# Designed miniproteins, single chains, continued (4), part 42

Each design is a single chain, and the fold is of that chain. pLDDT is the mean over its residues in the fold that is shown.

## One batch from the design tools (miniprotein)

Design m13534
Fold by ESMFold2-Fast:
Structure m13534 (fold): chain A 82 residues (1-82)
Amino acid sequence: MEEKLEEKAKQLAEKFGIPVDTARRMLEAGYETAKKLGGIGPAVRDAIVEAAKEQGVELTPELVNAIMDAVAEIYLEEKEKE
């Protein structure tokens, strides 16, 4: 989990020109929400939006979708291991 999350954070940071720590926080917020709900839904997006506001990041539709995709990949991979 943590290793995969760090990998995705670095990929998002490079692609969108945001700090790695910022990308990691948004991914963590989405992943924790997905884990709590038992799936990917609107609340995951809302958690990502809130984390982005706290980090001072301007969310584009492309960035939100990329983070949502990364959260879904991490969540499904970890769920398969459990």
Scores: mean pLDDT 80

Design m13535
Fold by ESMFold2-Fast:
Structure m13535 (fold): chain A 55 residues (1-55)
Amino acid sequence: SKYLEELEKEIEELRKEIERMKANEAKLTPQERAQLVILQKRLEGLEFSLKILKE
């Protein structure tokens, strides 16, 4: 479905952003490190939602 395709795209884009931040983790400010944790938790929630929608 279009909704699932859009959700999968958002998950993929979020994963790429998290990977970019992790690649530079040692150079992140404390505020950026906090943002990374927030993004990781958001990704976990979206992946769980996708799993439930796929049954």
Scores: mean pLDDT 83

Design m13536
Fold by ESMFold2-Fast:
Structure m13536 (fold): chain A 60 residues (1-60)
Amino acid sequence: SELDRRADELAARMRGLTPEERQKVALEFAKKLFDEGYSTEEIALVLQRAAERVRAAEAA
């Protein structure tokens, strides 16, 4: 799905970054989605899925 592709792309960009750098990248990504007309619900899903994938990798 589009949201899954967006979440995977964001997660890939966040991997290997510090927590502060991840927040910056995530906020920029959210702003772009907002500008493109994505709903707050869709943006939240993208951010949540991306964060979950990053956390899963860090917890291993």
Scores: mean pLDDT 82

Design m13537
Fold by ESMFold2-Fast:
Structure m13537 (fold): chain A 61 residues (1-61)
Amino acid sequence: AEQAALDAAGARGEQAYNMDPKTLVEAARAAGFDLPDELADKPVEEVRQAILDVSDAGIAA
């Protein structure tokens, strides 16, 4: 029973990982990150890496 609660918390974390790529791109744009619309068609992992890459370039520049 208690392990089921921990598994539910883990599943909620995975649901955040499976957020719609479009929602992630829109959230990043709202935060001031300019991402190409094409990323909305990519897996969430690639969208995350693109956000990090843009963020790192903006900080480094």
Scores: mean pLDDT 62

Design m13538
Fold by ESMFold2-Fast:
Structure m13538 (fold): chain A 69 residues (1-69)
Amino acid sequence: DRVPELIAQLSSEDPEVRLAAVEELTRLAPSLSDEERKEVLEALLELLSDEDPRVREAAKKAIDYLNTL
């Protein structure tokens, strides 16, 4: 449902949309299955190379958080 849509939004041309998707996926992370969490983690790893420094920082923090779950 929402997880595939949010992962798609991580590829948006708008950095505000990408940032919002990182924040929403991070909020949902504790409620996700192990498989969904792995999929989210792999998508977030791509954002570590994002052109927007805010998106890169948010992705790094999200990855650090997901690895504690």
Scores: mean pLDDT 84

Design m13539
Fold by ESMFold2-Fast:
Structure m13539 (fold): chain A 69 residues (1-69)
Amino acid sequence: SVEELIAEAERLLEELEEALRRGDVERAKQLASRLNDILTQLVIQGHQETAERLGKRLKELERKYGVTL
């Protein structure tokens, strides 16, 4: 369901920031890849606005930690 996809994306964003706090960029890249798969699924299912909102949160983490994921 969309609710389950959103919940997983939020969990991945939390784990991703924790990885970045530890300097674990490799783990952060793996988590970002999984998140991007979910964002793609949301777009395909017609939930573009939700995907854009979650994607903005990922970009905010990239800016905050000075990384490209």
Scores: mean pLDDT 90

Design m13540
Fold by ESMFold2-Fast:
Structure m13540 (fold): chain A 65 residues (1-65)
Amino acid sequence: EVTFTPEEGELPPEAQEHLDRAVAALKAGNFTEAALHVQRAAEIARKNLSGDQIAAAFLKALGPV
């Protein structure tokens, strides 16, 4: 299976850090901060990933809705 090294099908480490911070902000009820981190993660990820790959990675990081 896929290793922990970032590949073209996985989020860059910088985007992953922003998603981790977004999760923390969501748990704290700070939706504005969470939205900012999600936007930054998506911007970084768009340079390397398709929309479907970004959505899948975000769902893994944020948890199922």
Scores: mean pLDDT 69

Design m13541
Fold by ESMFold2-Fast:
Structure m13541 (fold): chain A 65 residues (1-65)
Amino acid sequence: SSMEQKKEALETIEVARKALEKVGASEEAEKLERQAREMIEQGKYEEAIKYVERQSLKIYIQALE
């Protein structure tokens, strides 16, 4: 359901933000959250999840270098 997808999208944002903050990428985490929340406001829950997963992985790898 769309409500379950919305919940999953919000949880995905929270998990990604916490992981990125732990590696010192707080500014990048904030930008990622803003973009993902805009997608959620548009009802694009699956797109928001995929965006967060892909973008957080990129930021995380860069932060570890």
Scores: mean pLDDT 86

Design m13542
Fold by ESMFold2-Fast:
Structure m13542 (fold): chain A 68 residues (1-68)
Amino acid sequence: AAPPLTKEEILRIAKVAYNSTKGAHEAAGRTVTDEQAKEMAIRAARQLAEYAGYSDEDVEEILKELEK
């Protein structure tokens, strides 16, 4: 069967994680760099894609989409 999470769903979750990470740090009176928030979002996307059973190539494609 197809993985329960689509590539689009994983990208949406990762983008939410990116924005939430930046927002949470800023709300706490801390500045987080775009690179730090991006790294956290990339790690979240990788874990979700791997858990959903995507191939290594598909995982890398998802991460490349997130970086764009």
Scores: mean pLDDT 74

Design m13543
Fold by ESMFold2-Fast:
Structure m13543 (fold): chain A 66 residues (1-66)
Amino acid sequence: SSELEEASKRIEEDPNDYEAWKELGEVLAKQGKYAEAATAYEFALRLKPDDEELKKKLEEAKKKAA
């Protein structure tokens, strides 16, 4: 999707773009790609460890990936 392409491009330009990693995870989760979504959320959390909402999204993605 255009959202996936846009988020991926932002990450290539700035791999420390927290919002782009979060958006990538959300788009992947919407596509049912929960393992890939969890990986993107983990990268986002590495940049902002205190994001409680993102921690919940990561936990949900991990459960759905199993």
Scores: mean pLDDT 84

Design m13544
Fold by ESMFold2-Fast:
Structure m13544 (fold): chain A 80 residues (1-80)
Amino acid sequence: SAREELRALLLTAGNAAGVIRAFEEALELEKDPAHQAELRRAIAHIRANLDRPLEELVDGAVALLSEETQRRVLAILRTP
């Protein structure tokens, strides 16, 4: 699933700062305002929950993204 692929990719960042950078990269390249809003909420969730283990942080952030936004983010982060 896009959720599990995105989760695995984000976990390769190894820390919260790396996950935030990945979402910020996706946000910079995203053109749709609705998907940008979901990404901003995901970034805010990570910043509010820095005391949590990385896996919980990633899972919580990805859960805030619709399946369409998850697929779009995954496509952005895998390009090129």
Scores: mean pLDDT 87

Design m13545
Fold by ESMFold2-Fast:
Structure m13545 (fold): chain A 68 residues (1-68)
Amino acid sequence: MKVELTVLDEETVELTVDEDGVLTTADGKKIELKKGTTTLSTYEAQGIFTAKSGEKIDLTKDAKVIVK
């Protein structure tokens, strides 16, 4: 699966995912994400995305980071 993080500022990122899933943040909070782009805090984007297929993506290591 493909996951992209677009950094908007120090506190805000856009996470783009190609399928529905759940983001588990570093502090254990779970956020349900739909396919497409979701705006998150940089803190929330430091977690593991688990796609509905079961694939796990570490957003700190495996995501493509884009600065705009």
Scores: mean pLDDT 79

Design m13546
Fold by ESMFold2-Fast:
Structure m13546 (fold): chain A 73 residues (1-73)
Amino acid sequence: DSIERLREEIRRLAEEMVRAAREGDEEKARELGERAREKLEFLRRHTPESELLRELEELVESAEKEAEEILEE
């Protein structure tokens, strides 16, 4: 299932982005965030308006905000 694999990838990228931010690796956190957004765009084009898409969008947005707050301290 390509959608299930993509969901796992997005979750991993979000988690790793926050981890990179906590380690002070700003460039890595940014790269991971960009990859998560790319995969969200792919998912959005193939399954728009799904509850899964909404859930993953919220997850990535939360991770981006958390990473930004960590790095701006």
Scores: mean pLDDT 80

Design m13547
Fold by ESMFold2-Fast:
Structure m13547 (fold): chain A 86 residues (1-86)
Amino acid sequence: AVEEAEELLREADRLALEAAKAAAEGDYEKAAELLERAAELARRAAELLREAGDSPELLRRAEELEEAARRARELAEILREKAREQ
């Protein structure tokens, strides 16, 4: 439930940091792959929060995570395009 969502978010944060490092080193393909994995974990965390309860707080957190996952996927697409330009 909420604890499982928090564990997924900790893993997503780790992947996002690795993606940032890869991008800083010019490895845009790896950065994109890591961001896509982080986005999927954030989406799963949002699903768990929606299943955990009907509270407005949990629904708001789920919506914020869904938005963050969408933005991460958009960034991954930009990074993949950047990799193709190299």
Scores: mean pLDDT 85

Design m13548
Fold by ESMFold2-Fast:
Structure m13548 (fold): chain A 83 residues (1-83)
Amino acid sequence: MTQAQRDEVELGVLEIKYAVTKIAFEKAKTKEEMEQHIEDLRKILDELRGLLARSTDPAVQAAAQRLIDEVEKLIKELEEKLK
């Protein structure tokens, strides 16, 4: 695989992790479970920022930035729900 192909695979894995974590949060019954899923979203955000920083592929950079914006917005919305 080329580096660009590896970056695309990593982006795809992070997109799946994001979707799964979002669904898990919606199904959470306790504040503790919800807080754990917010922490999982923060880890996904850190991995996306790392991918954005190291990738040289403009398509991967654009997709990673879009997903970063979505994850950051969701984290803020979910933290507000827990107040």
Scores: mean pLDDT 85

Design m13549
Fold by ESMFold2-Fast:
Structure m13549 (fold): chain A 86 residues (1-86)
Amino acid sequence: MKLKITLKKLSDEQKEFYKSLAKDYEKKGYTVTIKEDGDTLIIDIENLTPEEAIAFTLTAIGFKLEGHDVTIKFDGDTLNITITFK
């Protein structure tokens, strides 16, 4: 399956951190696409396992519990997660 993560209102430090994590997935053999637009980071990861998709969903729920604005939507074979940081 495919994961699309949209991270909004990032600090420069947060943006570099999440870009670094995305590059670590690329080093593990995943197909990763990173797009930047101001304080927004869009990360696409292809060929996720169901277990990895569950882990990302639980992480997104964690951000929601911390008070961030989080949307989780499954559309076909794509898990879409949007997090807007406070």
Scores: mean pLDDT 84

Design m13550
Fold by ESMFold2-Fast:
Structure m13550 (fold): chain A 68 residues (1-68)
Amino acid sequence: GKARLEAIAAEIRELYPQVTVTIVGDDTLVISGDLSVTELTALALKLIGDYPDVEVSVEGQTITIRTK
């Protein structure tokens, strides 16, 4: 839900200040930044470990998090 995504967004903004975090609607969080695909993939893998209750996907230069 949106409250869970807002909590995750706050934690990501604190831990990874180099990225931009945007919540879209009530169920989707998008992470973007001036990072290579390799750096974004490494960040996505770390987020999968940190937030096992959400779905994490990488699409080009963005990471998308969706509530299960």
Scores: mean pLDDT 78

Design m13551
Fold by ESMFold2-Fast:
Structure m13551 (fold): chain A 80 residues (1-80)
Amino acid sequence: MSKEELRRDAERMIRAAEELLREAERYLEEGDKKKAIKYAILAMFLALVAGSEAYLAGDEELVERAKEIFERVKELLEKI
């Protein structure tokens, strides 16, 4: 993949991870801990892959966004 393709894929995955994390937070608020964990783990996985692609593309902003998602997942899982 070109650096531009890696950057676009990373951005797409980061947006998907943010959406999954939002759903995880909603499920936790509703008391569905099992779904909250499932969605949080999926968000974490996408953020890790996206962070790796962003790093290879040299996009520091996307790397930081991926790290922010990862930290938010850890914080959410600590509340469960």
Scores: mean pLDDT 86

Design m13552
Fold by ESMFold2-Fast:
Structure m13552 (fold): chain A 67 residues (1-67)
Amino acid sequence: EPSAEAVARHSRLNRRVNELIEAYANKELTEEEVRERLREAAAELGLDMTDTQLELLVQSIAEQAKR
């Protein structure tokens, strides 16, 4: 199972994702800027995230921002 540290890192990423959803919904950021911010956050948190996983998160953010 994931370590407590790994769980904490994912929780921090989820907080960043929620911030990006709000910013994108408010048209403060473009989809490209959201992708860049997510890639930077994942690298900063030391997460082994693939390009496919990043694209899925970007798509999820865009879909959530439409609601």
Scores: mean pLDDT 76

Design m13553
Fold by ESMFold2-Fast:
Structure m13553 (fold): chain A 74 residues (1-74)
Amino acid sequence: SPMDKLVSEFNSLLKKAEEAIDKGDLKTAEEYLNKADGKLRELEALGAPEETLEALRGKYMEVVRRYSEAWQKQ
C-alpha cells in the first residue's frame, strides 16, 4: 500500500540519518531527518493509524536526541 511504502521510506531515511550521525556528518544527518519528517507528515495526511504514527514519531525523536547530543559536542 502507499502507507507501507511511506513507512519503509521513513525507516530507510532514519537509518541513513543514524549512519550520518555516527560518521559526524551532522549536515547530512539533518537532511535525512528533514526527509523522514516529510514522510511522517505524508502518513498523517493519508490518515495512518494513530498507533503507527506514535511508534514512528517515537523512533524519529530518538534519532533527533542522538543528533542533538552529537551537535552539542561540536
Scores: mean pLDDT 89

Design m13554
Fold by ESMFold2-Fast:
Structure m13554 (fold): chain A 54 residues (1-54)
Amino acid sequence: KKIEEYRKRFREEALKAGLPQEEVDRVIEENPNFFAGELLREGKSASEVIKEMK
């Protein structure tokens, strides 16, 4: 459940921040361990993760 919620929230916040879905999908696919593990472990916001990965 938390993994799915983090992915959903990541997409929502990325789109709100003005990033295209292509960028969001790329970040998720290229950094699956970072996305799932880091977000779950440290509770980072999606916008913060996007800024770091960009």
Scores: mean pLDDT 62

Design m13555
Fold by ESMFold2-Fast:
Structure m13555 (fold): chain A 82 residues (1-82)
Amino acid sequence: MTLEDIAKQLEEVVNLYKEGKLDEAAEKMREVFRKLGIEVPEDATPEELVARALRMLASIYRALGDTEKAEEYRKLAEEVAK
C-alpha cells in the first residue's frame, strides 16, 4: 500500500465522521489499522480513532510535501480530540 493509498482510506474515515457516521468511521479506522499491521487499541473511543486518522493524514501529507493539507488535518484532529 502506498502513502497515497493510505491517505485515501484515512480520508474515507474523515468523510464518514463529517457525515455524522462516527461508528462507521471508527470501524473503517480499525480496518485501516489491521491492513497496516498496527494493533487496534481495545479501549479506544470512536473519537480517538478518528483523531488518530486525522493525525496520520497530517503526517502523510507533510511527508508528501502538501503542507496546506497537513495543517488542515492537524487542526481537525485537535477539534475531534476535544
Scores: mean pLDDT 79

Design m13556
Fold by ESMFold2-Fast:
Structure m13556 (fold): chain A 72 residues (1-72)
Amino acid sequence: SMAQRQFEAERHQRIESELNAENEKRAAKYRDAATEFRALQREQILASKGPSEAEKLDAEMEREVAEQTAKL
């Protein structure tokens, strides 16, 4: 029916809107929190294991950011 079709269209638009809003909030919070946390973690790695391990952490951070962005 037309009413059923309209309901499904509205439901789909609502779900898409909510997913987009949640993804944007998660991406922003993830970047902010991850940047702060990883800066501290990098300093700890640098102090305890040296620059080689710190560089590996930098590469891993880039990979995770790219992976998270791809989910948007």
Scores: mean pLDDT 76

Design m13557
Fold by ESMFold2-Fast:
Structure m13557 (fold): chain A 58 residues (1-58)
Amino acid sequence: MEPSKEEKLSSLVQQYYQALQAGDEETAKKLKEEIESLGEEGKSAAKTVESHLENQRK
């Protein structure tokens, strides 16, 4: 009963998105590092969140 790598990534991505929307740069930075530590898929997901959020905020 351990969260899969994908489940953990999904949870962190959601938290990262919320932190960025709230303007919590400190929390967002920590979450981004955790997401990226999950490997290439994590790095890709973090970039996708940033791109999507930037497009939504304009």
Scores: mean pLDDT 76

Design m13558
Fold by ESMFold2-Fast:
Structure m13558 (fold): chain A 69 residues (1-69)
Amino acid sequence: MKATLTIPSVPPGRDAWLEALEKIEQDLRRQESNLPEEVVTALRHTIRDMRESFDEVKGFRGKTVTVSD
C-alpha cells in the first residue's frame, strides 16, 4: 500500500508552521494502518523534530513524501 504526506507552503510564521505540522501528523495517523511500523515511527520522529526546530527546518517547506510498502 502507499500513503502520501505533503508539507504545504505556509506563511513564514511559527504558529502557521506548527499548525501545518499538526495537520500532517493527523494525516499520518489516518494512514498509519497502511504503512509498516518502522516507517510510521520514522515519520513521527521527523514531524516531532520539525516542530521543535522551526528555523533549522525551513528548507523542508513545500516537500511531499510518498511512501509505499
Scores: mean pLDDT 63

Design m13559
Fold by ESMFold2-Fast:
Structure m13559 (fold): chain A 100 residues (1-100)
Amino acid sequence: SGRERALAYLDQGIELAKELLEKAKEKGNEEAVKSAQEAISHYESAKRLVASGDPRLDPIALYSLEEGTRHAVRAAEILGDLDSARRVLELGGQAIDALT
């Protein structure tokens, strides 16, 4: 289903955001750490809302997903990780398409 696909893409986004967080911590970049932590928080909120199965919450889930994507892109940009930035945008778009 679209909801199952959205959850799979959100799980991949969370995993990538956690990888960016680890990389940011290794580099000692506090701005990237904060952005990656915000991305994880927003993605986990989106995942909980989507997992609820309530379509009335989908607009809020989409907002959280878009915020998660924005913060993850910012973390990747600060770290100079263009490949991760592109992957974050791809996963975000796929999750939005799956949920809408």
Scores: mean pLDDT 91

Design m13560
Fold by ESMFold2-Fast:
Structure m13560 (fold): chain A 82 residues (1-82)
Amino acid sequence: MAALAALSPRELAVLEAIGAHGGRASVRELAETLGWSQATVSRHVRRLEARGLVARDAAGYVRLTDLGERVLLARLLQEAAA
């Protein structure tokens, strides 16, 4: 099984933006927050979903999984300590 590698800066930015929205946001809200196109956000969301770090609900919102919340917290704590 592939180990969880470090997040890319863009993947981390998407996780942080979802966290800033209380753990759940639409692709549009994420695009507006990050200043990216919705297509760019959707591409990174698919990669994060493949890693089990985010999930899409029936309403089309992107939310942090429990694993995604833990990974984001660990990365933010590492950045704050650096």
Scores: mean pLDDT 77

Design m13561
Fold by ESMFold2-Fast:
Parts: C-alpha cells; structure tokens; sequence
Structure m13561 (fold): chain A 79 residues (1-79)
C-alpha cells in the first residue's frame, strides 16, 4: 500500500516536471487516497480545477510538484 503510494507520488512529481499536469494530478490524487489523505485529495482536485481554469500552468506545475513531494515524504515515513 504505502510502497504503491510512494511510486505514484514520485511518478506524479516526474510528470509535473515534464509538464504533463493532468496525469500528474491524477497520480497525486490517487497517492493521497492510498495514504488515507481524503481531505488533501479533495483539496488537490479543487486546486487543480481552479488553476487549470485560470490558465496558470507555472502555478499548477509548482502546486503539483509540491503536493507530490509531500505525499512521497509521508509515504516514506509510513514505510
């Protein structure tokens, strides 16, 4: 479980750095759910929709990168 969450979070970070923002968001949300972080997953989905609608790709990439890093750190702490 936590190993899968870590894999998804690290992949989400990579995808965000590559500019594949929709895929990064999907994997970050899945990682958050696997870690039991349901509220964080909802907040991330809402932030993604808001920033995407605003067309601020730099803010979206940074938000997804940071979210993925936080999720990866949490998964490592739980392993």
Amino acid sequence: MYEEALRLAEEARRLAEEGRLEEAAELAVEAARLLGEEEFARELEEAYRRLRAAGDEEALREALRRAAELLARKARELL
Scores: mean pLDDT 83

Design m13562
Fold by ESMFold2-Fast:
Structure m13562 (fold): chain A 87 residues (1-87)
Amino acid sequence: MLEEELEKIEKEVEELFEERLKTHPELPARIEERLRLLGEEADRLRELEVKLSELYRALARDHPGELTEEMKRLSELLKKITEIRQK
């Protein structure tokens, strides 16, 4: 079900966005652990971006010449991921 998948992705993107808005108080002082946690976040963002891009392409194929509500939601999520990455 595409709607359930979009809701899960939207929640994960919002959680990541909020974490980036705040100082990461739980990040360890040691550089190695901090880099590991940041690497995991980057991997999650890449996975979400790939998934969203593939969903957008599928919707574009099924709805040629039409911008659906789901496509708009996917575009907004991709924009948020880009903003998180630019930090």
Scores: mean pLDDT 68

Design m13563
Fold by ESMFold2-Fast:
Structure m13563 (fold): chain A 96 residues (1-96)
Amino acid sequence: MEELIKKAEELVKKGREAYEQGNYDEAIRYFEEALKLAPDHPLAGEVYLLLGEAYFDQGKYDKAIEYFEKAMELNKDNPILVLKAAVLLSLARQKK
C-alpha cells in the first residue's frame, strides 16, 4: 500500500511536469494512473483538479466540468482549492 502511494505521488509529479510543457495528453495519462493506484489518497482531490485543468486546456470542457465537480466534492476542507475549482468550473461552462 505505501509503495503504491509513493508511485502515485511520482506519477502526479510527472503529470505536472508534462502539463507545464503543454503535453496535456501525457499529463492526463499520468494523473489517471495515479488515481488508479491510489484512489483514496489525500491528494486524489488535487489530482481531479489537475485533470480538470488539463482537459480544460485541451478544449474538452465537458470532461473538465466533471473533474472540477469531483475536485470540489473531495476537497470540501480546502477552501482555496474549492474556490479555484469553482472559478474554473464556471469558466468551462461559459465555453460550452
Scores: mean pLDDT 82

Design m13564
Fold by ESMFold2-Fast:
Structure m13564 (fold): chain A 119 residues (1-119)
Amino acid sequence: AIKVTESGGGTVAEGGSLTLTGKVSGADFSKMGIGWFRQRPGEPLQGVASISPYGDGVVIAGDVAGRAHASRDDAASTAYLHLRNLVKEDTATYYFAVKSGDDPSAPVVYGEGVQLTVT
C-alpha cells in the first residue's frame, strides 16, 4: 500500500514563509504525479500546486502564483511546497496527494493533512 507522510504545518505571522513536505513509501515515486491541495474553513478543497511524473510539468494555482514554489526529489521520494509572503487567506488544512502516472484507473492517495494558520 502507498503511504503518504506530511510535515511542516504550524502557526506563522502574515508576511512569513513556510515549507510543507510530503514523503511517499510503497510506490515508485518518480512515476507518480504529486499535488498539494488545501481546504480553507467553510470552503471546498482547492488545488495549490502539482508536478507531473518525472518532473515534466509544474502547475501553480493563480492565488499563490509568485508566492509558491513546488519541487520534487525523486531519489528521496519527497516533494516540497514553499510558501512565502503568507496572507490570512493561506490559513487552511493542506493535503499532499499522489497519483500513479501509468495507471489512469488508480485512485488519488491523500495524506492526512497538516494545518497552517496565518495570524
Scores: mean pLDDT 85

Design m13565
Fold by ESMFold2-Fast:
Structure m13565 (fold): chain A 68 residues (1-68)
Amino acid sequence: GPAAEREAQAKAAANIAAGAAEYLTGKKGTPVSGEAFDTGGIGYGEADGKLYKATIDKKTGKITVEEL
């Protein structure tokens, strides 16, 4: 149902952030948390003691990655 779909999208956002962290650091990435909205999502991931945020816009298809 819609709640399960939103949970899956939140996990996907966290996995995107974890993958970005892993790629940028060369160390194993770990998903931290994710949030999903009708318009997109926000994911947090960690690698090598660094926290990364991924912002996903469904309307534009834009993904923005930021080191925190």
Scores: mean pLDDT 87

Design m13566
Fold by ESMFold2-Fast:
Structure m13566 (fold): chain A 56 residues (1-56)
Amino acid sequence: DREELIKRLMKESKSSQELLDKLREAGIVTGGESSGPSAETVAKVLIRALRSRPEP
């Protein structure tokens, strides 16, 4: 579920800023205050990497 939502938001969002806003709205990224090293951190890094470098 979470992965599907993230991918959908990525496709709908053109800007990294917009993507982050939508992720927060959906409750996927809240800040990571109490969240340890998890898939969320990986997803965040991957999303930023993909947005920054959309070339294989």
Scores: mean pLDDT 61

Design m13567
Fold by ESMFold2-Fast:
Structure m13567 (fold): chain A 62 residues (1-62)
Amino acid sequence: MTAAERRVAELLADLPEKIKKYLKDGKVLDTEENKKLYELWKSLAENGLSAEEALALLEELR
């Protein structure tokens, strides 16, 4: 496991649960950052982004 893979795993460990909670509470994604987090999660789940690509997207959110 690379350092990038480990870092992405740590940062993304609870992202699906946070997104599901947001949707379950009937909330709309209210901020640009929340929308980007949702798109990142969706891309990882559906498109199989590499750990390095995921890390780059997370850095862009900061």
Scores: mean pLDDT 55

Design m13568
Fold by ESMFold2-Fast:
Structure m13568 (fold): chain A 86 residues (1-86)
Amino acid sequence: MEKKLPDLSDEEFRQRIAELLKEFVEKNRDKLTPEQIAEINREIERLKDMTREEALDAVARILQKMAEAGVSPEEIREFAKKIVDL
């Protein structure tokens, strides 16, 4: 089967999400404490062992933590669009 964004395997989907989350955390690191960065990075590492649905739930939890840390609703929404477009 050909691999496209909507047809990514669970592993490819998790890898793409992990990449995007790491970039998003780095972009907003000035708004995050070292403890929050460590917690989020641990959650990202766990994505490799998750189902697609569990990975999406993990993304939602991470985005909520970033919003609580002061990342703007606009930045959260734009990032969520990138995940949905996978």
Scores: mean pLDDT 77

Design m13569
Fold by ESMFold2-Fast:
Structure m13569 (fold): chain A 73 residues (1-73)
Amino acid sequence: IEEEIKKLEKKIKELEKKIEELKERLKKLLEELKTAENPLPLIGEILRLIGEILDLEKEIKKLKEKIKELKSL
């Protein structure tokens, strides 16, 4: 149980790191959007990145719930 919790915590950290990388890319695209002559392709990429971040956040939430369940045993 304790080893399983540690593995889940490690996976959460890896996903959080991935989210930070995606947020950095999103920030860059938002800056590019401010000066873009044609914003449409940038908007598409921004929406895609937001979707990926939300999916990863949902995965982290599920892992945190699993840790909570394991700790209650």
Scores: mean pLDDT 82

Design m13570
Fold by ESMFold2-Fast:
Structure m13570 (fold): chain A 74 residues (1-74)
Amino acid sequence: MREEEEKLRKIAEELREIVRNHEKIEKEALDLLKSRKDFKDVKQELLTYFKSRVGDMEARAEELEKKAQELREK
């Protein structure tokens, strides 16, 4: 139904908004490391840490979008 599709899309958009805010913080943290001589390894560790916190949210948003598409097709 249209209502259910809209509901799922709304939740997915909310999750993506959370991810976007997290990416902004992640970028700011990486920018602070620009002046570090050997920041490559630190950057990778930091990215891994941040991604572990939002990985579930991104995957969940993708699942909801897929579910909304399936409802649209049927």
Scores: mean pLDDT 66

Design m13571
Fold by ESMFold2-Fast:
Structure m13571 (fold): chain A 59 residues (1-59)
Amino acid sequence: LTDPEERRRFEAEVALSFAVMKLYLEGKPEEAEELRRRVDELLAEGRYDEALALAEEAA
């Protein structure tokens, strides 16, 4: 990826996938879906660093 923002978006998406899987394994599907919505909102706003940080906090 040539765009640093595009790279950070992919990093956030990868971190989100791990966090969501972990929450489902822990029996917390509602928290997993809430995390997905919040990260998606941050990504839609171009707030890639915040999206990545939020996903990493949950993992």
Scores: mean pLDDT 81

